# Designs tried in a protein design run: designed miniproteins, single chains. Part 25

Each design is a single chain, and the fold is of that chain. pLDDT is the mean over its residues in the fold that is shown.

## One batch from the design tools (miniprotein)

Design m847
Fold by ESMFold2-Fast:
Structure m847 (fold): chain A 99 residues (1-99)
Amino acid sequence: GEIEEKIEEIIRLLDKALEELKKKGASKEVILEVEVLIGMIRIAYGVGRLLNDPEFAARMTIKLAEEAIKILKEAGVSKEIIEGIEKAIEKLKEILKKL
């Protein structure tokens, strides 16, 4: 569904941001913080699928991805990736408003 597609898009963009951080030689602490947030999104997505609760998965993804964006902006990840994540979050919020 549209929710699942947007969650997967957010995860892909966060994985790209993480790869950029690793290539730039970001600290192990910053890398770990982002990896934990991505892992938590993956768990929320899995739980949402198991419980047939895509709204829960979407709400958790939004919260965790917004926290990741703060870290990614401070760490100097490219504006293109950040804007891509922000746009996907905005569309996910729009989908939730229609439910």
Scores: mean pLDDT 90

Design m848
Fold by ESMFold2-Fast:
Structure m848 (fold): chain A 100 residues (1-100)
Amino acid sequence: HMEELQERVERVKKELDEIEKEFTKASNEAFDAAGRLYKEGRQELADEILRLINEASEAINKAYELLGDPEKVDEAEKYIREAKENISRIRQLVEEARAL
């Protein structure tokens, strides 16, 4: 199973690299939105967006750490899924903020 694990690790790392690029774009838009929300007195929504940015960043970093060990690829995929979900939520909240 080592060959299959190595192929899976390579695929997962490429996916994680793409997710990091998506996260960078989403977080830049989200920081702009949070700054506007603070100025408008909507601190709770701004704080929620910033919390999700932090959680997504932590999940991405943890996934990169875990991919150093092929035996931990399943655990890395869990954090990749968490990062994807948090990025999706960030985008949703940013769109809600724009509609306000």
Scores: mean pLDDT 87

Design m849
Fold by ESMFold2-Fast:
Structure m849 (fold): chain A 60 residues (1-60)
Amino acid sequence: SHMDEERLDRLAEYAVSQGLSPEQAQQARDAALQVLEQGGSLSEAQQVFQTLVAEALGLP
């Protein structure tokens, strides 16, 4: 939904502020959007986003 996309956009913006490149943040956002497009929940989309952000930042 439009609101879900807006939330993912804000998460991507925040991730850039935390050290992700804009390209990495965009890739994480796109992966999360794919979860929503396949009928997944917002929680599942956010989990995918956070996993990719953590990997990009070198977090465990």
Scores: mean pLDDT 81

Design m850
Fold by ESMFold2-Fast:
Structure m850 (fold): chain A 80 residues (1-80)
Amino acid sequence: MEEEAKKRLEELKKQLENAKKARDELADNPVVSELLDRIAELLEKAIKEMEEALKKGEPEKAIEIYNETQKEIDRLLKEA
């Protein structure tokens, strides 16, 4: 469980890096850039919350945060 939570945390960190790169590449499109900035903010929040959960020995909670964050990102992308 803890190893899975750590892998999911690293996945979110990679998604954040990708979102920031995409935002920079699409800076000439303010609507898309703003959407990607919102996604980056959600990822940053989730990363902090997952790190806190892991510090408290709650890997199941970290995985829950990961799953909820992915659902929220999916919703934002579908609304775009």
Scores: mean pLDDT 82

Design m851
Fold by ESMFold2-Fast:
Structure m851 (fold): chain A 62 residues (1-62)
Amino acid sequence: MKEVKLRALRDYSSDDPDVLNLKKGEVVTLSDVEDVNEGWWRGTVVSDGKTVLVPKALVEEI
């Protein structure tokens, strides 16, 4: 399964429990990353197995 490492470009939080909360500089490893639309990826956080939505504009792949 392909893993993707993403770094948060800024702090971000949402009231939606499916959205990944971000802290600037935080690195998250996701598996099963799929493109939902132009603004969002869906993936599974490798450390806890939780499926989350990630805002594309607020992260960079490393």
Scores: mean pLDDT 80

Design m852
Fold by ESMFold2-Fast:
Structure m852 (fold): chain A 68 residues (1-68)
Amino acid sequence: EEEKNAKELYDFYKKRSDQALAAGPDAAEKMAQTLEDAAKISSPVSAPYVKKVADDTRAGAEALRAAA
């Protein structure tokens, strides 16, 4: 049950991350911070999934900032 919930949480944040990255570097940076904060309060089962999305969003935000 917890593993299924962790996958659903990953998919939810992945969609939010993709939307923020499409909106530009400012939105992507704010989303990366939000996901980093969410990872800190997540359960031990969910935290690695949220952190993965946070790390990928941060990398994407840095790439967008460098291109702007």
Scores: mean pLDDT 79

Design m853
Fold by ESMFold2-Fast:
Order: sequence, then structure tokens, then C-alpha cells
Structure m853 (fold): chain A 99 residues (1-99)
Amino acid sequence: MRLSDEQRRILAALALDPLGEAERNAREIARYLGVPEELVRRVIEAARRHGGSQAAIARVLGVSRATVSRLLRGVDPRRVTIEVLTEIGIERIKEAVGL
């Protein structure tokens, strides 16, 4: 199922949050989503450091570049939304941990 508007808003705020605040909030969002904190940190890092680099984002999230390209089709590579990246990451996380 798709992430709620509230979950997307929180994750977008985390991706735009500078430095140590992102790490503190990653723990809270991990508890809220019921996923491991480390995986949330991976998604945030991919969004912050590799925005516009579909290949690097795909590698960090463990999905194919074609999957990232399809989801970001028509989106400015410099304005990749954290919601899309997080949706990919959260679905992969849930699958990996058997949720």
C-alpha cells in the first residue's frame, strides 16, 4: 500500500533537515513505520547525497536503475522527491524483513 500523506510529509522533512536532526528523526520515523532505523537512514542519505543520480540511488536502495527511472519519469533530476525514494525504500525494507 502507498505511504500516508503524514508519513510522506515527515520523511520529506527529514530529508531536508540538516545534519544531526535527520539522525534523531530517523529513529522516530523508523518506530512510526515499524522498520529498522538503519534502513531509514540509508533512504535519507540516498535522497540527500545522490539527488539526481538515479544509478547511485538505485544502488543504495537495492533496486534496478530502470525502476528508479520509471518512478522519476518526468521529474527534474535535480528535484527528486524524498517521498518517491522513501516509498521505494520502505517497500524494499518491508519485503526484506517479511512485513
Scores: mean pLDDT 51

Design m854
Fold by ESMFold2-Fast:
Structure m854 (fold): chain A 86 residues (1-86)
Amino acid sequence: SEKEREKKLEELRKLLKEKGKPVLSEEELKQNAESSSNKELAKLIAELILKAELDGDKVMRFLELVMDLSDDLEEIKKELEKLLEE
């Protein structure tokens, strides 16, 4: 559901705000959530992971949100590996 994806992206954005590191605008997050492109979603997730610098407790929460946002985690993981490996 788009509404559920938007809520989870809002929660991710709140986690990033707590770190004082806004990686992407709220509009960009919404557009990527509404997109069915695994590559674009992987790019968004990679940026969030790299910039978030989360503590131990929030790492698990962040991963849970990332997994819930991804309907095809395996395909997104491959794209993430490409993005994170340069």
Scores: mean pLDDT 54

Design m855
Fold by ESMFold2-Fast:
Parts: sequence; C-alpha cells; structure tokens
Structure m855 (fold): chain A 86 residues (1-86)
Amino acid sequence: GAEIAKKLIEKVKDPVAAIRALLSGAISKEEAEEFLKKYDNEEGRARAERTALEVLSPEEAERAIAAAEELGFKAIAEAIRRGLAR
C-alpha cells in the first residue's frame, strides 16, 4: 500500500524509489513530487545515479526518465541517465 511505499522511500532516500512507486501506482503524482523535491539535492541525485542501473529494467528506465522530466526534475532525470550509462 501507499504507506509501505512511502516508508521505503524515506528509508532509502533515493528519488528512483519514489519514481518507481509512482510508475507502479503505489503513490500519487503529488506524493511523488514531494519526495522528488525532498531528494533533489546532491545526496539524492548521487543515490539515483548509483542505483538506476541496478533497480530499473530497460522499460522502467525510459519511463522513469520521462516521469522525472515531466514533473520538472531535470537534474534527477540526468542523474538516472548517468547511472544507466555505467
């Protein structure tokens, strides 16, 4: 449920976790935007870059980048792209 998804996102502090929860329908767009704002910093973007290749399938990766860009989090989208290039 949404509460379990939110607790996981808060524990890992990774914007990729918030985007995955949004794509799966576990959290709303508004809830995802709150997490992305919270983790749109050097630490959160570094985590996204490190985890992107490990946690996103190729299909999820394209959708995650598109979702981050659509929500206005271009720096997070760029971090995901850098992680996938490794």
Scores: mean pLDDT 84

Design m856
Fold by ESMFold2-Fast:
Structure m856 (fold): chain A 63 residues (1-63)
Amino acid sequence: SAKERAARAALRYLRSLGVPAADLEEFERAVAEGRYDEAARLLERLHRRYPHPTVAGYIEALR
């Protein structure tokens, strides 16, 4: 689905920025379980620490 592709793209992007694995655990779990609303909420929290237009676009795609 479009949400699944957006979630995987967001995860790969955050990893490329050097976001620690511990900060991504809940997001990875939510994505793996198909919980895209929760994944969007977790990504919004990460975005407050790593503000970037690309991340904002992924949040919108997951809603």
Scores: mean pLDDT 79

Design m857
Fold by ESMFold2-Fast:
Structure m857 (fold): chain A 68 residues (1-68)
Amino acid sequence: SVLDKFDESDEKEGEKKLEELRADPSKQTELDILEAEAREIKENKEYEKLLDVAEEYRKAFYLLLKKL
């Protein structure tokens, strides 16, 4: 599984990125889009699309998928 490629370090980096996005008022629209895309991937079981997410956001996106 694509999800098996992420470890505890990736989860910590993802959490940090999510906290940074949530703290930045200019990034709220971007965060909403990421959460919507994560829900769509989870509903469709298209986890391979996680690898298409920009590297900067990939760990945050993985964490969203894990928590949803």
Scores: mean pLDDT 77

Design m858
Fold by ESMFold2-Fast:
Structure m858 (fold): chain A 93 residues (1-93)
Amino acid sequence: PDMSTANDIANKGVQAALEAHKAGASPEEAARVGFDTVVSESLKAIKLGISSLEAGELAVLMAARRIQRELGVPREVADRLRDEAIRRLTQQV
């Protein structure tokens, strides 16, 4: 269950990032939108009892790899935003 939920949330985050970039956001700004979406969807799923902190962290890691590849964000920038998203998730659970 957690793996499927993590994958669905990661897909939502990647899609949000791609739509933000298509709408004119820079790659870094679009990546932030993607990570914000992963964090918010993960927290919502945890609150509803259908996900876990571990699944949320996995969703962030899955989204980070895809966002970096699809948007051409430098690895260092993607890693920083990923680590910030994980920190936000752990602080708000």
Scores: mean pLDDT 84

Design m859
Fold by ESMFold2-Fast:
Structure m859 (fold): chain A 80 residues (1-80)
Amino acid sequence: SVTEKAKELAERGLELFKEGKKLLEEGQNDLETVLRGIGLVLRGIGDLLNAALLAKKNKDEEGLKAAEEAGKEAGIDLGL
């Protein structure tokens, strides 16, 4: 379902974002670790945005709430 897909994207996006942020905070003395962290952050943001857009396009209130909650936990404005 659209709701399941939106929730999956929100959950994965938040996880990737958190992993990337942790690498940036802990690996600041290693360029390769910093670049990996940036990549994970960007992928996470992409998944969160896709979750929000998918839910909004389909007027899926449950999926939209999942994306909003994940975005709030990440501290990201998803433009909703």
Scores: mean pLDDT 85

Design m860
Fold by ESMFold2-Fast:
Structure m860 (fold): chain A 79 residues (1-79)
Amino acid sequence: APVLSGEQARALAEVLRRTREELLAEGASDTEVAGAINRIAQRVLDALAKDPSLSAEQVREIAEEEGRRELERFRRKRA
C-alpha cells in the first residue's frame, strides 16, 4: 500500500476535514460523507501508487479537486 509522509498525511487530512464540514453543512448524511471521504482518500492513494514522489502540495491539489467533484456530485443529486 502507498505510504504517506507526515506532510502528505496532514495535507490530505486537512482537505478531508474541510470536505466533511462542507458536506454536513449542505445536509449530507453520515453515510454520504463517509463515502465521499473514502473516495477522495482512495484517489490520493491511487495517485501516490503511480507517483510516490508527489509533494504535500500536489497531494493537497489532488484531494481538493476530488473534494470539489464530490460536492458537485452531492449537489447534482439534490437538484
Scores: mean pLDDT 85

Design m861
Fold by ESMFold2-Fast:
Structure m861 (fold): chain A 57 residues (1-57)
Amino acid sequence: SIKDIQEALKKAGVELKEITDVLGEEEIKAFQRHFGLKVDGIMDAETDFMLKFIENS
């Protein structure tokens, strides 16, 4: 679920707002910066893959 994704992002050290129940552009950009991905704020294949990798770690 989106909450499991938010927990995975917090584990990775990405700062998220507690009231956000969906990933916004700024949250995606913060995640991309943290993992050295292209920072475009879009949930592309590389960003989605990394997110799932963190969620399952």
Scores: mean pLDDT 67

Design m862
Fold by ESMFold2-Fast:
Structure m862 (fold): chain A 85 residues (1-85)
Amino acid sequence: MSEEDLKKIREIEEETQKKIKEILEKGKKNNVSDKEVQIKILDVVIEATDKMIEIVKDSDPELAEELEKVRERAKERKAELEKEL
């Protein structure tokens, strides 16, 4: 994997952390349930892993498979939380 790919991944991670912080702040301000906040965070994680997979799929297929597993776990956790709503 190239140094440029690593830089792009880091930028996605930083942007993801900012989005999660905004979700937490807005959730607190608007009295959103903890489960709804967690679902929104999982959506951000799913989107982030999808973007990372697009970067690494041609250069590092093994890392792409690992990221796909992370994405699937996030989807499973989201589905569990949605059943509780």
Scores: mean pLDDT 83

Design m863
Fold by ESMFold2-Fast:
Structure m863 (fold): chain A 96 residues (1-96)
Amino acid sequence: MPSTAEMMQMIVRPKPLLRELLETLGAKEETYTVSDVLNFIGAWATEQKLWADNSDFSLVDLRGTPLQELFGVDSVDMRDIRGLLERILENAEVIE
C-alpha cells in the first residue's frame, strides 16, 4: 500500500457527498490533492466545534454531521492520519 506521504500527494475527484461538503467550505475545484481535502476537513471540524471535550483534543465527534455519513463512523482520531487519508480515498476517485 502507498505511504502516508504518497497518499497525501494523490490527485482525487471527490464523490458527491465529499464534493458537497467541500463546496460548503468554499472549495469549488474539480480535483484536489488528498492533503488539500484533509486540510478542508480539519478546517470544517474546527468551524463546527466538533472537538471532543477531552484533554487530548484529537478526537472529533461526528454524530449528526455530514462527516458521520461520509466516513461511516461516530468519531475520528485526528492523529490517525493514515485512517483519515483512507476514508478520504474511499469517498473520492484517484485521477493520477
Scores: mean pLDDT 73

Design m864
Fold by ESMFold2-Fast:
Structure m864 (fold): chain A 70 residues (1-70)
Amino acid sequence: SEQRAVEEGDRLVEETVEELRRRPAAAPLGEQLREAAEQLDAANKDWSGEHLARAKRMLVEAARRAAERL
């Protein structure tokens, strides 16, 4: 369901932010990820929950790759 997709995407973002926040060097990336996800939701209220969840997964992947370079 669309609701499940939204919940999955939001959970993934939150879990990744918490993971990055526990590493001092990566904490700014966690905050950037949270802000990017909030901006995505605010700018794209007409998108489906599945579309938003997919975009959030891409943001998480980008943040994780950036953290690996630290």
Scores: mean pLDDT 85

Design m865
Fold by ESMFold2-Fast:
Structure m865 (fold): chain A 79 residues (1-79)
Amino acid sequence: SLGELAEKLLKEAKEEVEKLVKEGRYEEALRELEIALGILRIILGVALLIKEKKEEIEKIEKAIEELEKKIRELEEKLK
């Protein structure tokens, strides 16, 4: 499902970002989060266009919110 795809993409992005942050590669970590966010927004757009179930849309929206939070946290470390 699109919701499950969004959850998988979030998990993979978080794992990759954790590795990059541990290595001090903050700019690359931020770029990975921004790419994942872009993909999730496309998935949300598709879900809305095909009138997907509310539960699926909510999963995608929660994944987007979590990525946006991670981006803000990481941007603060780059200042």
Scores: mean pLDDT 86

Design m866
Fold by ESMFold2-Fast:
Structure m866 (fold): chain A 69 residues (1-69)
Amino acid sequence: MFPKLSEEEMVERQIRIVERHIAKVDREQALAILDDLRRAVEHRKEVGEISDEVYEEAMKRLDELRERV
């Protein structure tokens, strides 16, 4: 897979898709979706695909979304 997007743009796109999706589902499903994305972002950091700064910003945004559910 060879996307033209930067690591930051790819993570931001995933967060936007999830934010849109959680607005259409119940709270339990929304929390599960957010937890799945959190695990995916953690894995990307562990394998060196994203920087610490991108990881920290993504986790902050996911925490904010989780608080709104």
Scores: mean pLDDT 79

Design m867
Fold by ESMFold2-Fast:
Structure m867 (fold): chain A 95 residues (1-95)
Amino acid sequence: SSDAENAKKKAEDAIKRTNEVGKKALELAKEVPELLKEVEELVKRSNDSISQLKKEAEAADVSQQLDKYSDLTSIALGDLYRLEKLREEIEKKKQ
């Protein structure tokens, strides 16, 4: 259905944004070794969680796909928020 397709596209966009910020945070954290481990662990946990939830959403019945992709979007955006906060902290330590 169009609603489930729209939810999937929103989830894919959220995942893409989270991955882009995660890569940026990892690159910046190379100059701030005390935060590198925290960023690496958050990126790993985010990738693992998103991969699992994406598989679950793709395998879900059509009636459950809207909810599953909406949950995936929420988790990805939550990870995006945490990664952006770490990026801000790294940038402050570099100044």
Scores: mean pLDDT 87

Design m868
Fold by ESMFold2-Fast:
Structure m868 (fold): chain A 98 residues (1-98)
Amino acid sequence: SLLDQIIDLVEDTVAQIKKDPSKFESVLADFYARVLALLKEMAASLSPSEFALKVTSFMVRAVGIATEAVLEDPSLKEQMEKLMKALTDAVKEAESTR
């Protein structure tokens, strides 16, 4: 499902950041482009209320993934905050371009 693809992308992106934090900016840019494409596809296939419910669902899981990463390595706090902001911004962009 598109929801599973979004969560897999979040998990893969966090793993990449953990492996080499020095590549954070390029990894974040790639993440934004890829997650936005998936979110636009999801927004096109769902009603506004269904999209909002799916967004709420994956945001809870994404926050959990980012929080776990920071608990394992507190030096990643700023990167995880920026990743969550990028995900939130991509959601807003996808919904606004319906």
Scores: mean pLDDT 87

Design m869
Fold by ESMFold2-Fast:
Structure m869 (fold): chain A 120 residues (1-120)
Amino acid sequence: MLPFESKVIPIEEAKKLNDPRIKEIIERMKYVAENGKLVKDPYTGEEIYATEEGLKVRKKAEERIKQFAEEMGYDPEELVKLAFTIPKEVTPAVLYGINIIHKEGPTYMIPKELAEEIKK
């Protein structure tokens, strides 16, 4: 199991990093912020911008997370909620962690507050 690096990096600081993985995540987030529809997350109750493709990816990720939770003895609903709760400050490590759980799934859904920050 790869160690998780938990570093809180504001989105503006993350944009200044010359890391192609971080740049790709930010560009995907920007695409979702511009092209997604505002919907309410059924697990967190937060308003999020999501594309139709993003909602399909999310559902598949939820199924994978629930399977993992069942195998490890965690509450499936709570683990899904934890996996998709994004802090006000975006951390590349958190987004990368979501991508690892999703294996190679890009971020296709953005909280409303984060979408507003990306559009600045």
Scores: mean pLDDT 64

Design m870
Fold by ESMFold2-Fast:
Structure m870 (fold): chain A 87 residues (1-87)
Amino acid sequence: VEKIKEEALKKIEEIMEKNNVPEEVKKKILELAEEYLEAIANKDYEKALEKRLEIENLMEENNIPSEVAREIMKVLEEAGVEIIKLN
């Protein structure tokens, strides 16, 4: 689980760096992404959904391009599925 979270967070950070996302926004997205994956690992799917919506709202508020937002969300979904498979 820890390795899956670490790899997912690293990929998300790289996506944001390639697309020049401001450092402050990048930090907030990474914090929410980590909370999302922790919620999945704890089988708290209601909290996971809440965190996913917070990430989507944060990206929209900060004018993150839709293509970049979709790429970030894809990484999170794939990591979440891998964590579920381990349970």
Scores: mean pLDDT 84

Design m871
Fold by ESMFold2-Fast:
Structure m871 (fold): chain A 86 residues (1-86)
Amino acid sequence: SAERKAITALFALAVANAVRYLAEKGYVSPEEADQAVEFAARTLKESAEALYKEGKKDEAIQLVDLGARALPEHREEFEELKKKIE
């Protein structure tokens, strides 16, 4: 269950990075890029919480750290979540 959510979150992150790249080049709207980033951030946080609840704290922390680095707009949210799962 948590592993499935983690895989979905990683795909969402890959999509967000691709959409942001396309938005920087003017191929998609900034609003579409923001939506992809917000979806990826939400999915990553939900996945990290699910991993934490299943006792996979190290995996949860790794996912939170990845989110903080890859989605700097949501860094504070990921840092707050990391403090809760430590």
Scores: mean pLDDT 86

Design m872
Fold by ESMFold2-Fast:
Structure m872 (fold): chain A 58 residues (1-58)
Amino acid sequence: SEVERLRQEALNYRGLAEAYQIKAATSSPDEREKYLSLAQQYYEKAKELEAKAKALEE
């Protein structure tokens, strides 16, 4: 279903966000900020997809 697809995509984006946070911890200061920004963007994308999935269930 569309809901299941959105939830799977959200999980993938959460995984990417976590991976970039881990990468940021071992990166140079310049790269750290870049990776943290990417992690934030992926978390926001995951939340948007989760919200869309929830709306479709209602």
Scores: mean pLDDT 86

Design m873
Fold by ESMFold2-Fast:
Structure m873 (fold): chain A 76 residues (1-76)
Amino acid sequence: SSELREEIERMVARMKEAIAKIRSLTDNPEIKKLLDEIEKLMEEIKAAKSREEVEELARRLDELIRELGELLREEE
């Protein structure tokens, strides 16, 4: 679906901006490592050739984002 592709591109662009901002605000190596993993997974989502593959990768991305949120709360 073209709508799904557009949504994925928009999501990836927004997340890259958020990641760059978080990366600039922290020296925590655990957070930086998690940001690297999220960026890698986002590139895999963009390269995915099937809806099933996108759905699987999106679930993994959701898990990493939840972990990032928890780690950011615990850093303070």
Scores: mean pLDDT 79

Design m874
Fold by ESMFold2-Fast:
Structure m874 (fold): chain A 64 residues (1-64)
Amino acid sequence: SDEIAALERKAAAYEEGARQGRDMAEHLSKVDPEKAAKLRQIADRLEEQARRFREEAERLREAA
C-alpha cells in the first residue's frame, strides 16, 4: 500500500514536471528553439518514467 502510494506520487510529480517543461518549451520556441527542443525531450523522458511508475504500481496491485 505505502509502496503503491509512493509510486503514484512519483508518477504525478514526473507528469507535472513534464507539463511545466512543455509549457516552458512553448514560450521559448521562437526565442531559443534549441532549448525548447531539449525541454521537450526532457518532458518526453519524464512522461515515459511516469508511465513506468504507474505500470509498477499496477503490477503491485495485481500481486496483492
Scores: mean pLDDT 88

Design m875
Fold by ESMFold2-Fast:
Structure m875 (fold): chain A 61 residues (1-61)
Amino acid sequence: SAEEKAARAAQRKAIANEALANSKAHADVMSKVDPEEAAKRLQAAQEAIDKIVAAAEAEAA
């Protein structure tokens, strides 16, 4: 059902956003030692999470 698809999409988005928050926290700590590597890792994490969120939203539609 549409409600089941929406619920699964919401769960995937919640997990993805938690993973992104953890990546941002790690990048913040790393930026004090290696800001270039921190930025690269954060960009890769954001791109990966954006793809997961987009896929989840497409499944909910």
Scores: mean pLDDT 84

Design m876
Fold by ESMFold2-Fast:
Structure m876 (fold): chain A 110 residues (1-110)
Amino acid sequence: MKEEIEKYLDKVKENLRITLETILRLMNSPFSVDEVLETLKEILSNPEDAELTVREFYEKYKDGEPLVRTAAEVLYILAESLGLLDKTVFEALKELSKQKDTHPFSFIFE
């Protein structure tokens, strides 16, 4: 399972920019892929959020600044569309993140 998830994440990383551009286009977002990626890396690196599920993460940031809200929505849409909201997948990602003190989804954006 862990090796299969790591291979899946590698494929997600290869197509990340195209996927984010598509999501932002569908949202009619005024923000660029680079602005959203930088914001996602920043908020996902917060140690306080390392234990939050994608849904809890979205709930925390949905009322923030416009760019932060957009980043949180993009993360939720990305996670849902890729099946990453599954509890087993989240627990496996959490195990991979244990040594970095960052949110499990930070691995997608490295």
Scores: mean pLDDT 72

Design m877
Fold by ESMFold2-Fast:
Structure m877 (fold): chain A 85 residues (1-85)
Amino acid sequence: MDIIKRGREIIQRLRELSKRASPELQQDLQQVIDLLQRKIDDLEKILNDESVPQSRKDNYLRLFEGFVRDLERSLDWLEQELQEK
């Protein structure tokens, strides 16, 4: 649950960053938002699926955690770059 909340927080950060970005960067940020939203939607479906074993749900949560960590790192760099412009 906490990792999905972090994922949604990243979407909010990306949307705020997009307001300050160039049109080209806005397009790239929208692609990242769309990808992250799809991963959140897929994960929520898996977590709510009674036919999926808990061990598989735990594995999907670990994979999603890695993805969120990678995005947080990239976002920190992008936010820093936009502060210079």
Scores: mean pLDDT 80

Design m878
Fold by ESMFold2-Fast:
Structure m878 (fold): chain A 61 residues (1-61)
Amino acid sequence: EEEYEKIFEKFDKDGDGYISRKEFIEALMEVFGLSKEEATKIFKELGKTRLTKEEFIELLK
């Protein structure tokens, strides 16, 4: 869980406590080795404009 928090902080470039669509896609590509297409599909299925820290960590589990 602590490793996921560090990943969140790495991709939260704005320090606003949210992960943007672009940052989320980049994180999934780096962490899971997913294609941009697959990462984009996952984000679209969430129906959100951005993710909280909790939502992001839940997806990494």
Scores: mean pLDDT 75

Design m879
Fold by ESMFold2-Fast:
Structure m879 (fold): chain A 89 residues (1-89)
Amino acid sequence: MSFVEQLKQQMIDSLNKMGGKDSVPDAAYSIFLPDGNTKLGQQLSDKARDMVDKGMSIDDIVDFILDFAVKANTGLGNMIKALTTKRPA
């Protein structure tokens, strides 16, 4: 919760420095580039662009990107899943 909130805030801050909402699709694409998943990166970028065009807040778009990364089992998504796992085994 606190860690995810901090990560979200860092992403929002970085996006605002790069050009705000218009930089979100490019940032979304970059999340999957190290994994060689260019198709997933492009799909996420296209969805982020659609959300920007619909007037969604940068906050909501970042939430979607983080949720998508978790569901796609990316490195970032796997780390978030591990942090949200119950403390008892």
Scores: mean pLDDT 67

Design m880
Fold by ESMFold2-Fast:
Structure m880 (fold): chain A 100 residues (1-100)
Amino acid sequence: SVSQSGGGVYPAGSDLTLTGSTTDSSNSLAFVQVRPDGSREIVASKSGTSSLTFTLHRLGLENTGVYYNVATTATGDLSLDEVLATEVARGSGIPVTVVP
């Protein structure tokens, strides 16, 4: 299973720290942003880990969306397609809203 934290409403120009964890450190962890328009992007990843923490600096309106902590069997430099194809667990999603 996976867990995640760090969400809410943030003013533009703020920093946001997101943290994800898993019970199986043999997996890789990634964060995938799903924007309101349905577009998806990998924003952070780490191979062979039980936790992943990353910081988005100087938030813009483009950082609004739901961030999913995803556990995957893929290793190395992770692409979005690779993460989604090898996904073994996903968190419930962290909603993030950036306001002007």
Scores: mean pLDDT 77

Design m881
Fold by ESMFold2-Fast:
Structure m881 (fold): chain A 96 residues (1-96)
Amino acid sequence: SKNKEIKELLEKKVREIDPEVVEEYLRLVEQSRAGEELDLRRALEVAIRYGEAQIEAYKELAKEYKESDPEVAELFEKMAKLLEQELAELKELLER
């Protein structure tokens, strides 16, 4: 699907921006799926940092695709803005 293709592009760009948080995020996801003991606080912190890297990745992909595929570029820009709002709300909720 188009969503799968977009997801692969995003994952590659996130790894270029912050390879360390990607490795930490993937390790925690794998540990969770394997039924290993998970530090939920650390997992949440890593997920937030990964989300911040995704926002930057969406912005960079929007720039890269602006001329060749403006529809995809606009989608990436909208996803970055939406994720920025969602992460801001999540961070505020967690500080309560």
Scores: mean pLDDT 81

